# Designs tried in a protein design run: designed miniproteins, single chains, continued (2). Part 6

Each design is a single chain, and the fold is of that chain. pLDDT is the mean over its residues in the fold that is shown.

## One batch from the design tools (miniprotein)

Design m4177
Fold by ESMFold2-Fast:
Structure m4177 (fold): chain A 112 residues (1-112)
Amino acid sequence: SAAGEAAERAAEKAVEKANEGAKKALEGAKKGEDGAGAAISNIGAGAGALVAARAARRGNSEGARFAARGALLSGEGAYLTSKASGGKLGEEGGKLAREGAEEAARAALAAG
């Protein structure tokens, strides 16, 4: 269905955003920010988004929704950890992962 294809595409974009978030957190760490925890959480968000994309591709909208929610929790953790440590690049990365996962979850819900 068009909704299922949209869910897969949103989850694939969430993987891209989580990967970019991890790169930002690692760049922050290179510049002296406490970015290691944020980078790990962004990698976790990417893994969850990948599972969501695969579930959506198989027509499993429920599985895609649960996996996207897992990615969202990881992205939120990265954002909050970086915010607490003052790591601006890690915070930007976590925000990207969170936003991607939110879009993936909404698209999976719309697919039924």
Scores: mean pLDDT 81

Design m4178
Fold by ESMFold2-Fast:
Structure m4178 (fold): chain A 95 residues (1-95)
Amino acid sequence: DVLDDAFNKAKKGDQSGVSTLVHLAENDPNEDVRFKAVDNLGVLAEEGNPKVLSLLEDAVPTLEHLAKNDPSESVRNAATNALNNLGVQDIKKAV
């Protein structure tokens, strides 16, 4: 499926995979799809591949927005976990 394809691309260091996961997390009307997209971003952060971590910097604003504002508690919790795995304070460089 699109989520599995995006995750596999992101895991290989393809920025398009990260972009697809971010897009699904932010825009999909189904909370289960948003949850899985955010959870996949969190898994990539947990794995700690330096190339992938650099690509995930682009996901930080979306994860911050979802952690605070998503109507689903599961999505908010997954976004908070992903941000914790990323060490947000060390990654966020520009406003």
Scores: mean pLDDT 81

Design m4179
Fold by ESMFold2-Fast:
Structure m4179 (fold): chain A 100 residues (1-100)
Amino acid sequence: LEELKKVFEEFAKEVLELVKKYIPEATEEVEKLVEEALKKVEEAKTYEEFLDVFREFVNEFMDLVYEKMPNPSEEFLLELKKINDKAVEKIDEIILKELE
């Protein structure tokens, strides 16, 4: 779980930088979502609990994005997809290594 927590921290930082670039007005709200998610990740005891927190964060973040930017640019969505795909790949690698 320690490695998964670090992956989430990096993911959250990349998401915040993306928000500052494309939706700076949402920065404080996203920072709050990140803080809440980091608390939940710290309390996660299983891979399933970690994945649930990760999915909840992504869903809440996307809801906020569509609220602030109903028609997101293709550039924003592509950069977000790359950030998400990178995090998912790292999570999968960590889980697979520990499952043997």
Scores: mean pLDDT 81

Design m4180
Fold by ESMFold2-Fast:
Structure m4180 (fold): chain A 78 residues (1-78)
Amino acid sequence: MAVVVIAEDLFAAYEEAVKLKGDALVGGLESAERLVRIAVKTGLAVAIATKDFEKARKIVEKVAEELGKEVEIVEVKL
């Protein structure tokens, strides 16, 4: 299953993605808006693996609202 993984930085996102047995797009918070736009347009779920979940969630919700679509958000427990 393809998923977008967002973490504190690219390295943290990569570590979480390696635990998944499937295709993943990975990025840090600096790339979050771009990756979420891809997820919303393609119907992929967004996995958030940050210590500040609320900050990352607000980025996802803002992009989804701008595009007029819903996106599935999954919280990764660290």
Scores: mean pLDDT 76

Design m4181
Fold by ESMFold2-Fast:
Structure m4181 (fold): chain A 74 residues (1-74)
Amino acid sequence: MILSAEELVAMVSKQPTNEAAADAAAVMIASQYDLSEEQRAELRALADEMAKLDRAALEKRIREWYERVRAEAA
């Protein structure tokens, strides 16, 4: 385990837009785990959802998703 959910949130919080933050989170998560087709579809839907959120809500959503993916990968 290399990156914590808090570290991921800190990284995306530095992005200039919510769209950039959502894209960065999606790429980071997909790069760390061999996602199933179903998980990749969920990630695409989540990225679209995150792009529409305010910053605080986006950070919370990214954290929840990342913790879930990490738990499933263990």
Scores: mean pLDDT 69

Design m4182
Fold by ESMFold2-Fast:
Structure m4182 (fold): chain A 77 residues (1-77)
Amino acid sequence: ASAQELLDAAIAVGRTANATALSPEVRAALDAAFEALFAGDREAAAKHAQEASTLARQEGRDELAAAFERLSRVLAA
């Protein structure tokens, strides 16, 4: 995926998160995703983004879940 696709996916997560408070579980998964990304481990980052998507969906946060799913797909590409 391009740097622009990664930036767009990250912005979508940020906008959705700013509109709605994150649970501690979703926040922990998001923090783990960024720690992995900063370490250069895109596979681990994608996995943690997917975990955040699943948790957000379980909490009824469908727009946030979709944003995390998009981020996971961009990181896995």
Scores: mean pLDDT 78

Design m4183
Fold by ESMFold2-Fast:
Structure m4183 (fold): chain A 117 residues (1-117)
Amino acid sequence: SAMEEVKKAGEELVKAAEKGDVEGVKKAIKDLLEIVRKNPKNEEVFKMAADSLLKAAHAAFKVGDLEGVELVVEGLDELLRIAKEAGVSPEVLLHIEISLGLAKILLGVLKLIESKG
């Protein structure tokens, strides 16, 4: 099912982020977004994708992987674009926008930490 595919892709994304595996994060984001594109009427898939991307942002942040956090922010921006084109509900759009905002805060904090080291 689409929900099983997005769950698996999300788990692989979080694993790559936890390891600081930048190439793994890039691949996992592409795989996750392809599942979303194939299921534009399934709002739960969008919410699960946003949740997995935010978890990956936290994981990359914890290991100090600035590039990993940047990739996740780009992934959430693209997810929001796909959601707007798919005409998902305002509730789902807000869910993605909140996840994007939180990921951007993590990116800003990590950039500030690196600027002082």
Scores: mean pLDDT 90

Design m4184
Fold by ESMFold2-Fast:
Structure m4184 (fold): chain A 70 residues (1-70)
Amino acid sequence: ETDAQAAALRQIGELIDRARKAMEEGNYDEALKLLDQARALVEQSPLAPEVKASILATIDRLRAEVEKKK
């Protein structure tokens, strides 16, 4: 794992954590925005395809949860 990969994973994790907190607070618009940012970062990151697929699946699941609550 490179410094760039480690940094990307930390930033993606922070965005997902912030999205979960926004969902907890009922701020679904903010949650969707944060999940979109996390998705974009995953796509641009130097992560292995398998890691990207796993994270994107998590993001898609969270987006579905938000859409269901709106």
Scores: mean pLDDT 83

Design m4185
Fold by ESMFold2-Fast:
Structure m4185 (fold): chain A 68 residues (1-68)
Amino acid sequence: NKVFEEGVLDILKALLEEGKELTMEGLKNLLEEAKENKSERLAKAVQEAIDKGLSGKEAIKYLIEKLS
């Protein structure tokens, strides 16, 4: 779902601008939401971030790069 992925990208950019962080629990929750919305590209990017052990601002930056 490209509309869902675009909405998530906008939220991630806002979080980064506000100096907020994406926790490991936040990543796991986002992965479940991506699966529910059948957003294969987002689900893959989130799974890769989890597998790399990324969190905080690094996770946000990684996801923005993968979704852009």
Scores: mean pLDDT 83

Design m4186
Fold by ESMFold2-Fast:
Structure m4186 (fold): chain A 73 residues (1-73)
Amino acid sequence: SRIFDTIVKAILKGVPQRVLEKFAELKEKGGKVFDVTKKSIAEFIKRMTGVSEEEAEEIAEAVIDEIVERAKK
């Protein structure tokens, strides 16, 4: 979605590259800290937008994928 892309870019615009790289590393390692972080992102999206838990999880996954792609640069 065009609106979704704009929101993700706005959120991530001020985030330092170092932080994006650390988050990508956390995703690669997996484990409890990453699981809690992913769940927190989904819960935040649900709270702010009012979408269903399933939709919030899908949006959280898309945000995480965008972070990983940006961290590769």
Scores: mean pLDDT 70

Design m4187
Fold by ESMFold2-Fast:
Structure m4187 (fold): chain A 57 residues (1-57)
Amino acid sequence: AMLDPEQAAQALYDAFGPYLATLDDAARRRVIRLLFPNASEAYLDAVLAELRRLLAQ
């Protein structure tokens, strides 16, 4: 089952935060797509928005 965007972003941040911080938004979007190949564009946008919030902390 697919995680909520907030849960997915938190899991990515916890596992790969320092690495993701070095990437631009396009590269982060590609990483999310690789992990969730069937996710909608809206889901990817939501995960990216939450990930940006976490990385700004």
Scores: mean pLDDT 82

Design m4188
Fold by ESMFold2-Fast:
Structure m4188 (fold): chain A 80 residues (1-80)
Amino acid sequence: FVLSEEVRNRLREKIEKLLEKNQPTNLEEAKKIVTEAIDEVLKEVKDEEQIRTLKEAKEKILAAKNIEELIDLVLELLGA
């Protein structure tokens, strides 16, 4: 993924806030939190390339088969 630092920081903030309110107990809940955070950031982003990258990231996150794969995808997306 090639997200700008601004978009990565916004996505991280959204994920952190959602995790503080709802700690996921399974893969489906974790995917819901991450995809909800992406959808929130998509409302704020106007750059077409960043929008495309976020949509591709969302598809990969939804396709994750286990929690470890999901975490790896999120870390890659956040540039960590």
Scores: mean pLDDT 81

Design m4189
Fold by ESMFold2-Fast:
Structure m4189 (fold): chain A 110 residues (1-110)
Amino acid sequence: SRTVVLSPEELEASNVLTELFLRALTLHLHEGLSPEEAARAAAAEFGLSDEKLIRLIAEDVKTWETQDTEAYYKRVGEILGIEVPAVNEENRLKLYQARIKLMLEALRKQ
């Protein structure tokens, strides 16, 4: 197994990303919003308007229901501008790091 060491700022961004996802998932499951509507509403509650982040969270919500990890890697790779051609540990870490970087950039715009 490989571990990723995060800086304090990256850890905070990772925690915010998790809270944002869980809020969007709650809005989708309990209030009947589409994944896109739920992601946008959750982002707005956090004071965030970054369109890539909103699209990322929408894909996270969709994948929670579909469990289609291959489709997730393709779509999120496109959103983040990274190549993740296969579901494997190397590409999982690339997505994880790129998601945190996007969250850090979105937080810096607040």
Scores: mean pLDDT 86

Design m4190
Fold by ESMFold2-Fast:
Structure m4190 (fold): chain A 95 residues (1-95)
Amino acid sequence: SMEELIEELERLREELEEAIRNNASRKEVDKLIQKAKELFERVKEAFPDDEELIALIDTTLEFVDRYVKAGKYKEALQAALEGLEAVIRRLKEMQ
């Protein structure tokens, strides 16, 4: 459901905030980015006609991947967090 999806996104937001605070290892960063990608794909599948939401997610993932390739793991987590917060805000506005 929409409520369950928002709850999962909110939990990931807390995990990303904690990882940034605690300077998480590369392995933990990779795990969190994978979790973010899986949740974002579920959001896109739930709202396939929302072009703005899809563009927001795709832009977020492009920045995350660029930072990871550059070895900028903290910046990758920050980009993922900012994108996740924007997605959560949009989904809450749709309720």
Scores: mean pLDDT 89

Design m4191
Fold by ESMFold2-Fast:
Structure m4191 (fold): chain A 81 residues (1-81)
Amino acid sequence: SMEELYREAIELLGELIDAIRNREPREVIEKIVEKLLEISKKLPEDIQKLVEEAARYIREGRYTEAIVLLLEAVGKIQELL
C-alpha cells in the first residue's frame, strides 16, 4: 500500500539522518542511500527530487545540506499520511 511505502520511506530517511549524525562508515551510509533511491522512484516527484539532491550532497561530503533536504522529504511524506 502507499501508506506502507510512506512509512518505509520515513524509516529509511530517519536511519540515513542518524547514520550521518553518528558518523557511520561511508559504506553504511551508501547502502542506506541506495535503498532510499530505489524506493524514492515510487514516491511523488517532488519528494523523489529531494532524495536525489540529498544523495548528491552526500557524495560531495555536504552532509549539513543533505540533512536539510532529508528532513524536508520527511515533512512532505508526513503531510501525505
Scores: mean pLDDT 90

Design m4192
Fold by ESMFold2-Fast:
Structure m4192 (fold): chain A 61 residues (1-61)
Amino acid sequence: VDEDEVNEGIALIDVGVARLMARKGRREEAIEFLRRSIEQYKDNPKARAILEEELARLEKE
């Protein structure tokens, strides 16, 4: 099993959770959630990139 692929999938779930929080008006909570998730995946560049892209998108608005 490819560990990087598994972590990438979990990162996408975290993105979905953050998006749901933002839609409910919890944008700051979504940002904090993504920052915490990024720290968990600091050793996985692909998973981290997915989370950082969503964080940047939420911070833009």
Scores: mean pLDDT 77

Design m4193
Fold by ESMFold2-Fast:
Structure m4193 (fold): chain A 68 residues (1-68)
Amino acid sequence: SAEEAALRRYIDTIAGFEGLSFTEEAKRLLIERVGSDEAALAEAVVRLNRLAKERGRTTVEAEDVEAV
């Protein structure tokens, strides 16, 4: 849907500010878990970005989303 496509672009934009990316599966799972609440989605992306950086990675995967 157009809404889901917009949420995926929003995730990409926030992750991209810190040089990170989300896999398509991670984006799908995060949207399913958080829904259409953009503030909660932004907060979750920031937290997942920090976790990935602490692990020395530039990619957030589905397993990372499931762990938080």
Scores: mean pLDDT 83

Design m4194
Fold by ESMFold2-Fast:
Structure m4194 (fold): chain A 56 residues (1-56)
Amino acid sequence: SAELEELKEELERLGVLLQIRHPEAFAALLPAIQAAIKAEDIERLRELIAQVRGLL
């Protein structure tokens, strides 16, 4: 779906920024990010986007 694609792209974009600014936080969240992307879990992707934005 378009929503799923947009959420995945946003989380990947934010993940790059998190890795640059807070590499330890990125490493801690990476398994959850990878799992949510693989599962295509829209609700989990939204939660992770909000969490990553809060860390930036």
Scores: mean pLDDT 86

Design m4195
Fold by ESMFold2-Fast:
Structure m4195 (fold): chain A 67 residues (1-67)
Amino acid sequence: SAAEREALLAEIREILAELGFSETEILVALHEMRRYATLEQLRAILEALRRARDVAEASRILHEHLR
């Protein structure tokens, strides 16, 4: 559902902000996820990001899931 997508994107935004991503980087990533990612992909990204320790690890996760 659209509500589930927005909830997942909101959680991803919070994690990226906590890890130290800039507002511009977060907006670009969320825009790409909103357009191209499925609900299954968003759930996988969120699960992986919850285990990320830094920006470099999170960037790798986003790169792997959005290619």
Scores: mean pLDDT 85

Design m4196
Fold by ESMFold2-Fast:
Structure m4196 (fold): chain A 86 residues (1-86)
Amino acid sequence: DEAAARLAAASAAWRVTEEDRRLEPAAYERWSAVYGISVETARRVLEALRRAGGEVARTALRVAEEHRDEPDEALFRRIVEAVVAL
């Protein structure tokens, strides 16, 4: 699935800067704007990235593979939910 592959690639390319790791409000707002998610969801994603580091890319790729039949919007939501659960 081309759409699932693109979302998996985008999720694997999620890069956390040193600034993002500090969990400042500006980082949450930036991630919210870039990824089209709520500020609260952005906070949870960044906190999960801070805790899990490299596990996030692996989790995103696995979820994208498991749910490749879903529409892009639903698939991206599943990836965010799985990452936040880390």
Scores: mean pLDDT 63

Design m4197
Fold by ESMFold2-Fast:
Structure m4197 (fold): chain A 90 residues (1-90)
Amino acid sequence: SDRLRKYVELGRLLSQLRNTTDPVERQKLQKRIDELLKEILGLTDEQLKNLSNQQKADILREMADELSTSDSPEAQEAARSLQQAADELE
């Protein structure tokens, strides 16, 4: 449940980033997203930077697939956001 809650938070942050045009707010959101990804995946800053766009997309799709098994509206919305972010990386 804690892992799924973090996936929902990640999807929400990615949705906020997609809908934000201000460069300063985008940078703050990206920093929060990166910190949350490091926490979820157990990665260092260097390890996260070394992930290819394809590897990031694959990780986001796996998270979305796990969330899609929930009938929660929040989980379904987060899953869609994660899928969209993965598609944008390719």
Scores: mean pLDDT 87

Design m4198
Fold by ESMFold2-Fast:
Structure m4198 (fold): chain A 93 residues (1-93)
Amino acid sequence: MEAARRELEQAKRELSEALGKGVDTAVEMRSTSQELEPIANELLAISAEQIAAAQRTEKESTDLRERAQAYREAGENVAKATEEAAAQGKALA
């Protein structure tokens, strides 16, 4: 009978200690979560800035490529028109 009473008292102590540790862990996790929220918001802001910068660079690269192609085509058209004018001048002389 004394052995059963000692086991019950020991189990009650262990349960109280485990519950106390569980509460402390929950409070610590909540505090850590509150600290992480500003960091997460900062990372989201940085990520948004990086995406905007990447999109800007892509657009500028596309615009430059299109302008380079337009200048090349204009140069080829001027060269061709000059050759045609020179040939026509020789035929009329």
Scores: mean pLDDT 80

Design m4199
Fold by ESMFold2-Fast:
Structure m4199 (fold): chain A 73 residues (1-73)
Amino acid sequence: PEYVVGGISLPESADVEAIKAELKAKFPSLRFGEWEEKDGKKYATFAILKSDAEALKAAVEAKGGSVTFAGPV
């Protein structure tokens, strides 16, 4: 299966553990790197199945976050 990698950001007010659990339940292929706080936001790298990439982006954007892909989706 093809994976894509990228970065995810969440607002500082976001509960990372709750959102991480929700996203992993929704997308079993999702793997997070280390979570960092920078410039009032929370960031992690991720890997996910290419077929789940758009749905992940929509789910994160619905929570006020953003997703950037390092390669094609």
Scores: mean pLDDT 79

Design m4200
Fold by ESMFold2-Fast:
Structure m4200 (fold): chain A 60 residues (1-60)
Amino acid sequence: KEREASLLIVAARIAVVADELGSPGAKETAMELAKRAAELLGIEVDESKSPKEIVDELMK
């Protein structure tokens, strides 16, 4: 589960960068991946935060 969460965090980071480069749908993808990683780690997600903020919190 921890390795799966780490892979989802990496994928979410890639999606955040893709959104910054103007890729359509990347922000939604980043949020979905970040939420799934948080769920595997048992961490509650504040959906008012950006996907980047959620990913940064999960990486600490």
Scores: mean pLDDT 77

Design m4201
Fold by ESMFold2-Fast:
Structure m4201 (fold): chain A 80 residues (1-80)
Amino acid sequence: MGPLSEEELRREAIVLAVAVGLAVAEGQGDEELAALYRRALDAVEAEDYAGAARLLREAYELTGDPLDKRAAEMAEELAA
């Protein structure tokens, strides 16, 4: 397998964090939070890291989960 760059590692970390949050939100029936995570995944796939960061900050405000905060910070770093 090829080596991952620092940018690719950050992208993969964001995707993993969002996937975990989405699975938890769907398991709890939180449709609003699940929709935010799906929009964040769409933004990452579109390489709209600024949009992803904003959506993950919104998720963090709803959840208080440090994982959402860290994912937003990583997206902000990729948007710079």
Scores: mean pLDDT 83

Design m4202
Fold by ESMFold2-Fast:
Structure m4202 (fold): chain A 87 residues (1-87)
Amino acid sequence: NADLEKALKLAEEVRDEAYKQGTPEGEKIAELARGVENALRIALKDPSLIPGAVKATEEARKEAEKLNPEYAKKFKEIQDLVRKAQA
């Protein structure tokens, strides 16, 4: 599923970018991204679990909104790709 693969790649990019910041904020964002990556890897193996990946990206977006709205926007982009894969 090309959309799920794009979503996973974007989540990996968010993790790497946040980790490179070397800040407590970046570390928390990187943890959120790792959670999303895990949900996406599971959904890639079993498409019936795509709703779980949608939920994981929504939770990550909400937590990121409290820390840094720019990263919340990135998690929203990931969520939109996951929703497109569901259609």
Scores: mean pLDDT 86

Design m4203
Fold by ESMFold2-Fast:
Order: structure tokens, then C-alpha cells, then sequence
Structure m4203 (fold): chain A 55 residues (1-55)
């Protein structure tokens, strides 16, 4: 599970991705570059971004 802070970061990236402001690759790069996210949180975020991209 993601913390509230991690979920807020992910929700922001999901919104930007849905609006076409960033690519899936850019969204994943932002998650990967975030030092506050654990490897487990990054894996959950990647799965969520992939689901959004498939919508």
C-alpha cells in the first residue's frame, strides 16, 4: 500500500498523464527518480501508471 504522501504524488502523475501533459515514460521516470519512494511503492506506482495508460 502507498502512504498518503506517495498516493498524492502518484495521483498528480496520473492526472498529468490523463491530460496528455506527460508521457508514460516521463511519469515512470519521475517515480523512479523520487528518493522518498521505496522500491515497493515504485512497483505499485508503475503498475498504476500502466493501468492508466491502458485506459
Amino acid sequence: ALSEHQQLILDTLVQELRQGRISLEEAKAAIEANPLLSPEAKALAFARLDQVAAE
Scores: mean pLDDT 79

Design m4204
Fold by ESMFold2-Fast:
Structure m4204 (fold): chain A 56 residues (1-56)
Amino acid sequence: ISPEDLRQILIGILEGAVYVLRQVAQKHRQQGNDASAAQLEREAAELEREIARLRA
């Protein structure tokens, strides 16, 4: 498998994970679980940093 193919696969997986984390964070915020929502948003931001690394 080429490095470019691997990068695209990993980017897709990580983008999916970011989407799910943000959805769950919004649900926690709606339920008044602000600390849990903030934690999930932080985890999503860490994955976005990884996506940026893979895109570079």
Scores: mean pLDDT 85

Design m4205
Fold by ESMFold2-Fast:
Structure m4205 (fold): chain A 62 residues (1-62)
Amino acid sequence: EVQKLLEEAEQKFEELRRILEEGDRRGAASEDGVMVEADGAMEGIGYASEGVSLRREAERLS
């Protein structure tokens, strides 16, 4: 269902934002935060990619 795919994509993007915010706050606390930021970004990229894929799939089904 197109609508369900779009909602799932939005949920993935919200998770991405949350992960990036958490990583940024942790990174600001210390120099080791550079690694934390990179790790958070990698995890967030996964959610973003999946969200984009779901949205593209919804567009194709539209």
Scores: mean pLDDT 62

Design m4206
Fold by ESMFold2-Fast:
Structure m4206 (fold): chain A 60 residues (1-60)
Amino acid sequence: MKVLKVDSLLIVADDKSALEAFVERLVKEGVTEVRVPSEDAVSEEAREALEKAGIKLVVE
């Protein structure tokens, strides 16, 4: 999948290590974009990790 959609059900940035593992999986699966319903669905740590991995974050 190249786009991941999140409906505020994803636990994001609960732990930096867990976040890093999640981002690595997205990169391996070829995900280039993550769509979230609001800014509150993504932490600052998650945003930074996605940006460093080259994954585009799209907020409503």
Scores: mean pLDDT 68

Design m4207
Fold by ESMFold2-Fast:
Structure m4207 (fold): chain A 60 residues (1-60)
Amino acid sequence: MKEEMVEKILEYAAEKGRWTISLEEAAKQLGVSVDEVREIAKEMEARGIARLEDGTITLR
């Protein structure tokens, strides 16, 4: 897992007051590709800290 990117996703969602973020929005915010964010989101899901559903990351 890329811990720095996970932390940035969590921080961004918290700053926006949201529990959900799209893969495209996260990719734009982090300056990486959508495919890279999808891999990070799958790692977050494997750890039980998020869910990846229909291109959307839902935080727990």
Scores: mean pLDDT 79

Design m4208
Fold by ESMFold2-Fast:
Structure m4208 (fold): chain A 71 residues (1-71)
Amino acid sequence: VEEKKEQLEEIGKGIVEALKAAGINASYEIKVYPDGRVLLGLKTSEEPTEEQAEAAEKAVAPYEKKLQELA
């Protein structure tokens, strides 16, 4: 659980920085459930434009794959 939490924290920071580079204000949080599951949540202050969303999606794609491999 601790190893997974550490990895998710690194990924979350990377995603937030990539989104900010695309002009999207975002934050991440790590949710630890009582049963030991660890999930990464993302919050955006406002809905991005389609162009911003496309650019951000490409930038975060490598992190998305890492998230799936950790699940």
Scores: mean pLDDT 72

Design m4209
Fold by ESMFold2-Fast:
Structure m4209 (fold): chain A 63 residues (1-63)
Amino acid sequence: LEELEKKIKELQDKIDSLTAEMRRAQAAGDEERYRELARKLSDVYNELIKLQRELKQKIAELE
């Protein structure tokens, strides 16, 4: 569980970082970088949701 919680936190931190970078890219007019960051953000969100589901299942199993 601790490893899974750590990975979830790392992904949340990545989302925050990517969101900040996207805002900077948008302000700079760097559309290519914005699109690259948006794709990375989508991938990280999908991974986060998967790990959150896995964590919920593991907690239910431990009851």
Scores: mean pLDDT 82

Design m4210
Fold by ESMFold2-Fast:
Structure m4210 (fold): chain A 65 residues (1-65)
Amino acid sequence: MSEEEQLEQLFREFMLAEGRRDVARLEAIRAEVERLRAQSTDPRIQRSLAQFAEAIDETLARLAA
């Protein structure tokens, strides 16, 4: 599976977890995004992963409020 396909799959899982308010799953997705970001050498993928990480962090902050 390509990095782009992995990112798309994680985004679909994120949308489901957000709708369900599943904090544990959101934290697991956040960890996977961080792992992919650490391993990626593609600057476009790195930018997408950074934006995705911010979106997850904002969602987690909102659910904690």
Scores: mean pLDDT 83

Design m4211
Fold by ESMFold2-Fast:
Structure m4211 (fold): chain A 88 residues (1-88)
Amino acid sequence: SEFAAREEALRKRVAELEAKPEVSKEEIEELAIEVLEAMTDKLLAEGDKETLERAIEKLDELIEEFKDNERIVKALKEAKKRLEEKLK
């Protein structure tokens, strides 16, 4: 229920940004990082080994996709590290 409430709060924040006539790159990056952190926390709490391994693989794909955005890459690498530590 806690993760469901956080996901709903993030959806509302997305809708608020979509309603704005102008959205800064910083606001988009901040929202993306908050979504990533929420998903990572949920995976750490509820994810089995197979789910965590698939999430790490997806994070590697996203790191390559967003390689030119230092802020997003840093957040993706931190998420990957947290999931890898759980698997040890």
Scores: mean pLDDT 80

Design m4212
Fold by ESMFold2-Fast:
Structure m4212 (fold): chain A 93 residues (1-93)
Amino acid sequence: SAAEAQALLEDAREIERLEEEVLKKMEESPEKAIEEAQKAAEEGSPRVGEVATKMAAIVSSYDALGLVEEGKKKVRELARREAERLRAEAEEL
């Protein structure tokens, strides 16, 4: 339906917004980036929350390894893939 397609497109846009905020916070501290992602997981839709939870895990894991730049790359790749998936699902409705 049009309403279901709109919800998927809104979730895709929210994932892209979350990507920008998490990447910006990663420049400040991994803790702030994780807090931003956790907030999105609690306040967002279930689809946004799942992606936000994965972003928090990426930030935490790559910070622990000292691989901050690779972590940023993984956050971008996750956000792009998930936003594209939701847009594709919306086009099939």
Scores: mean pLDDT 89

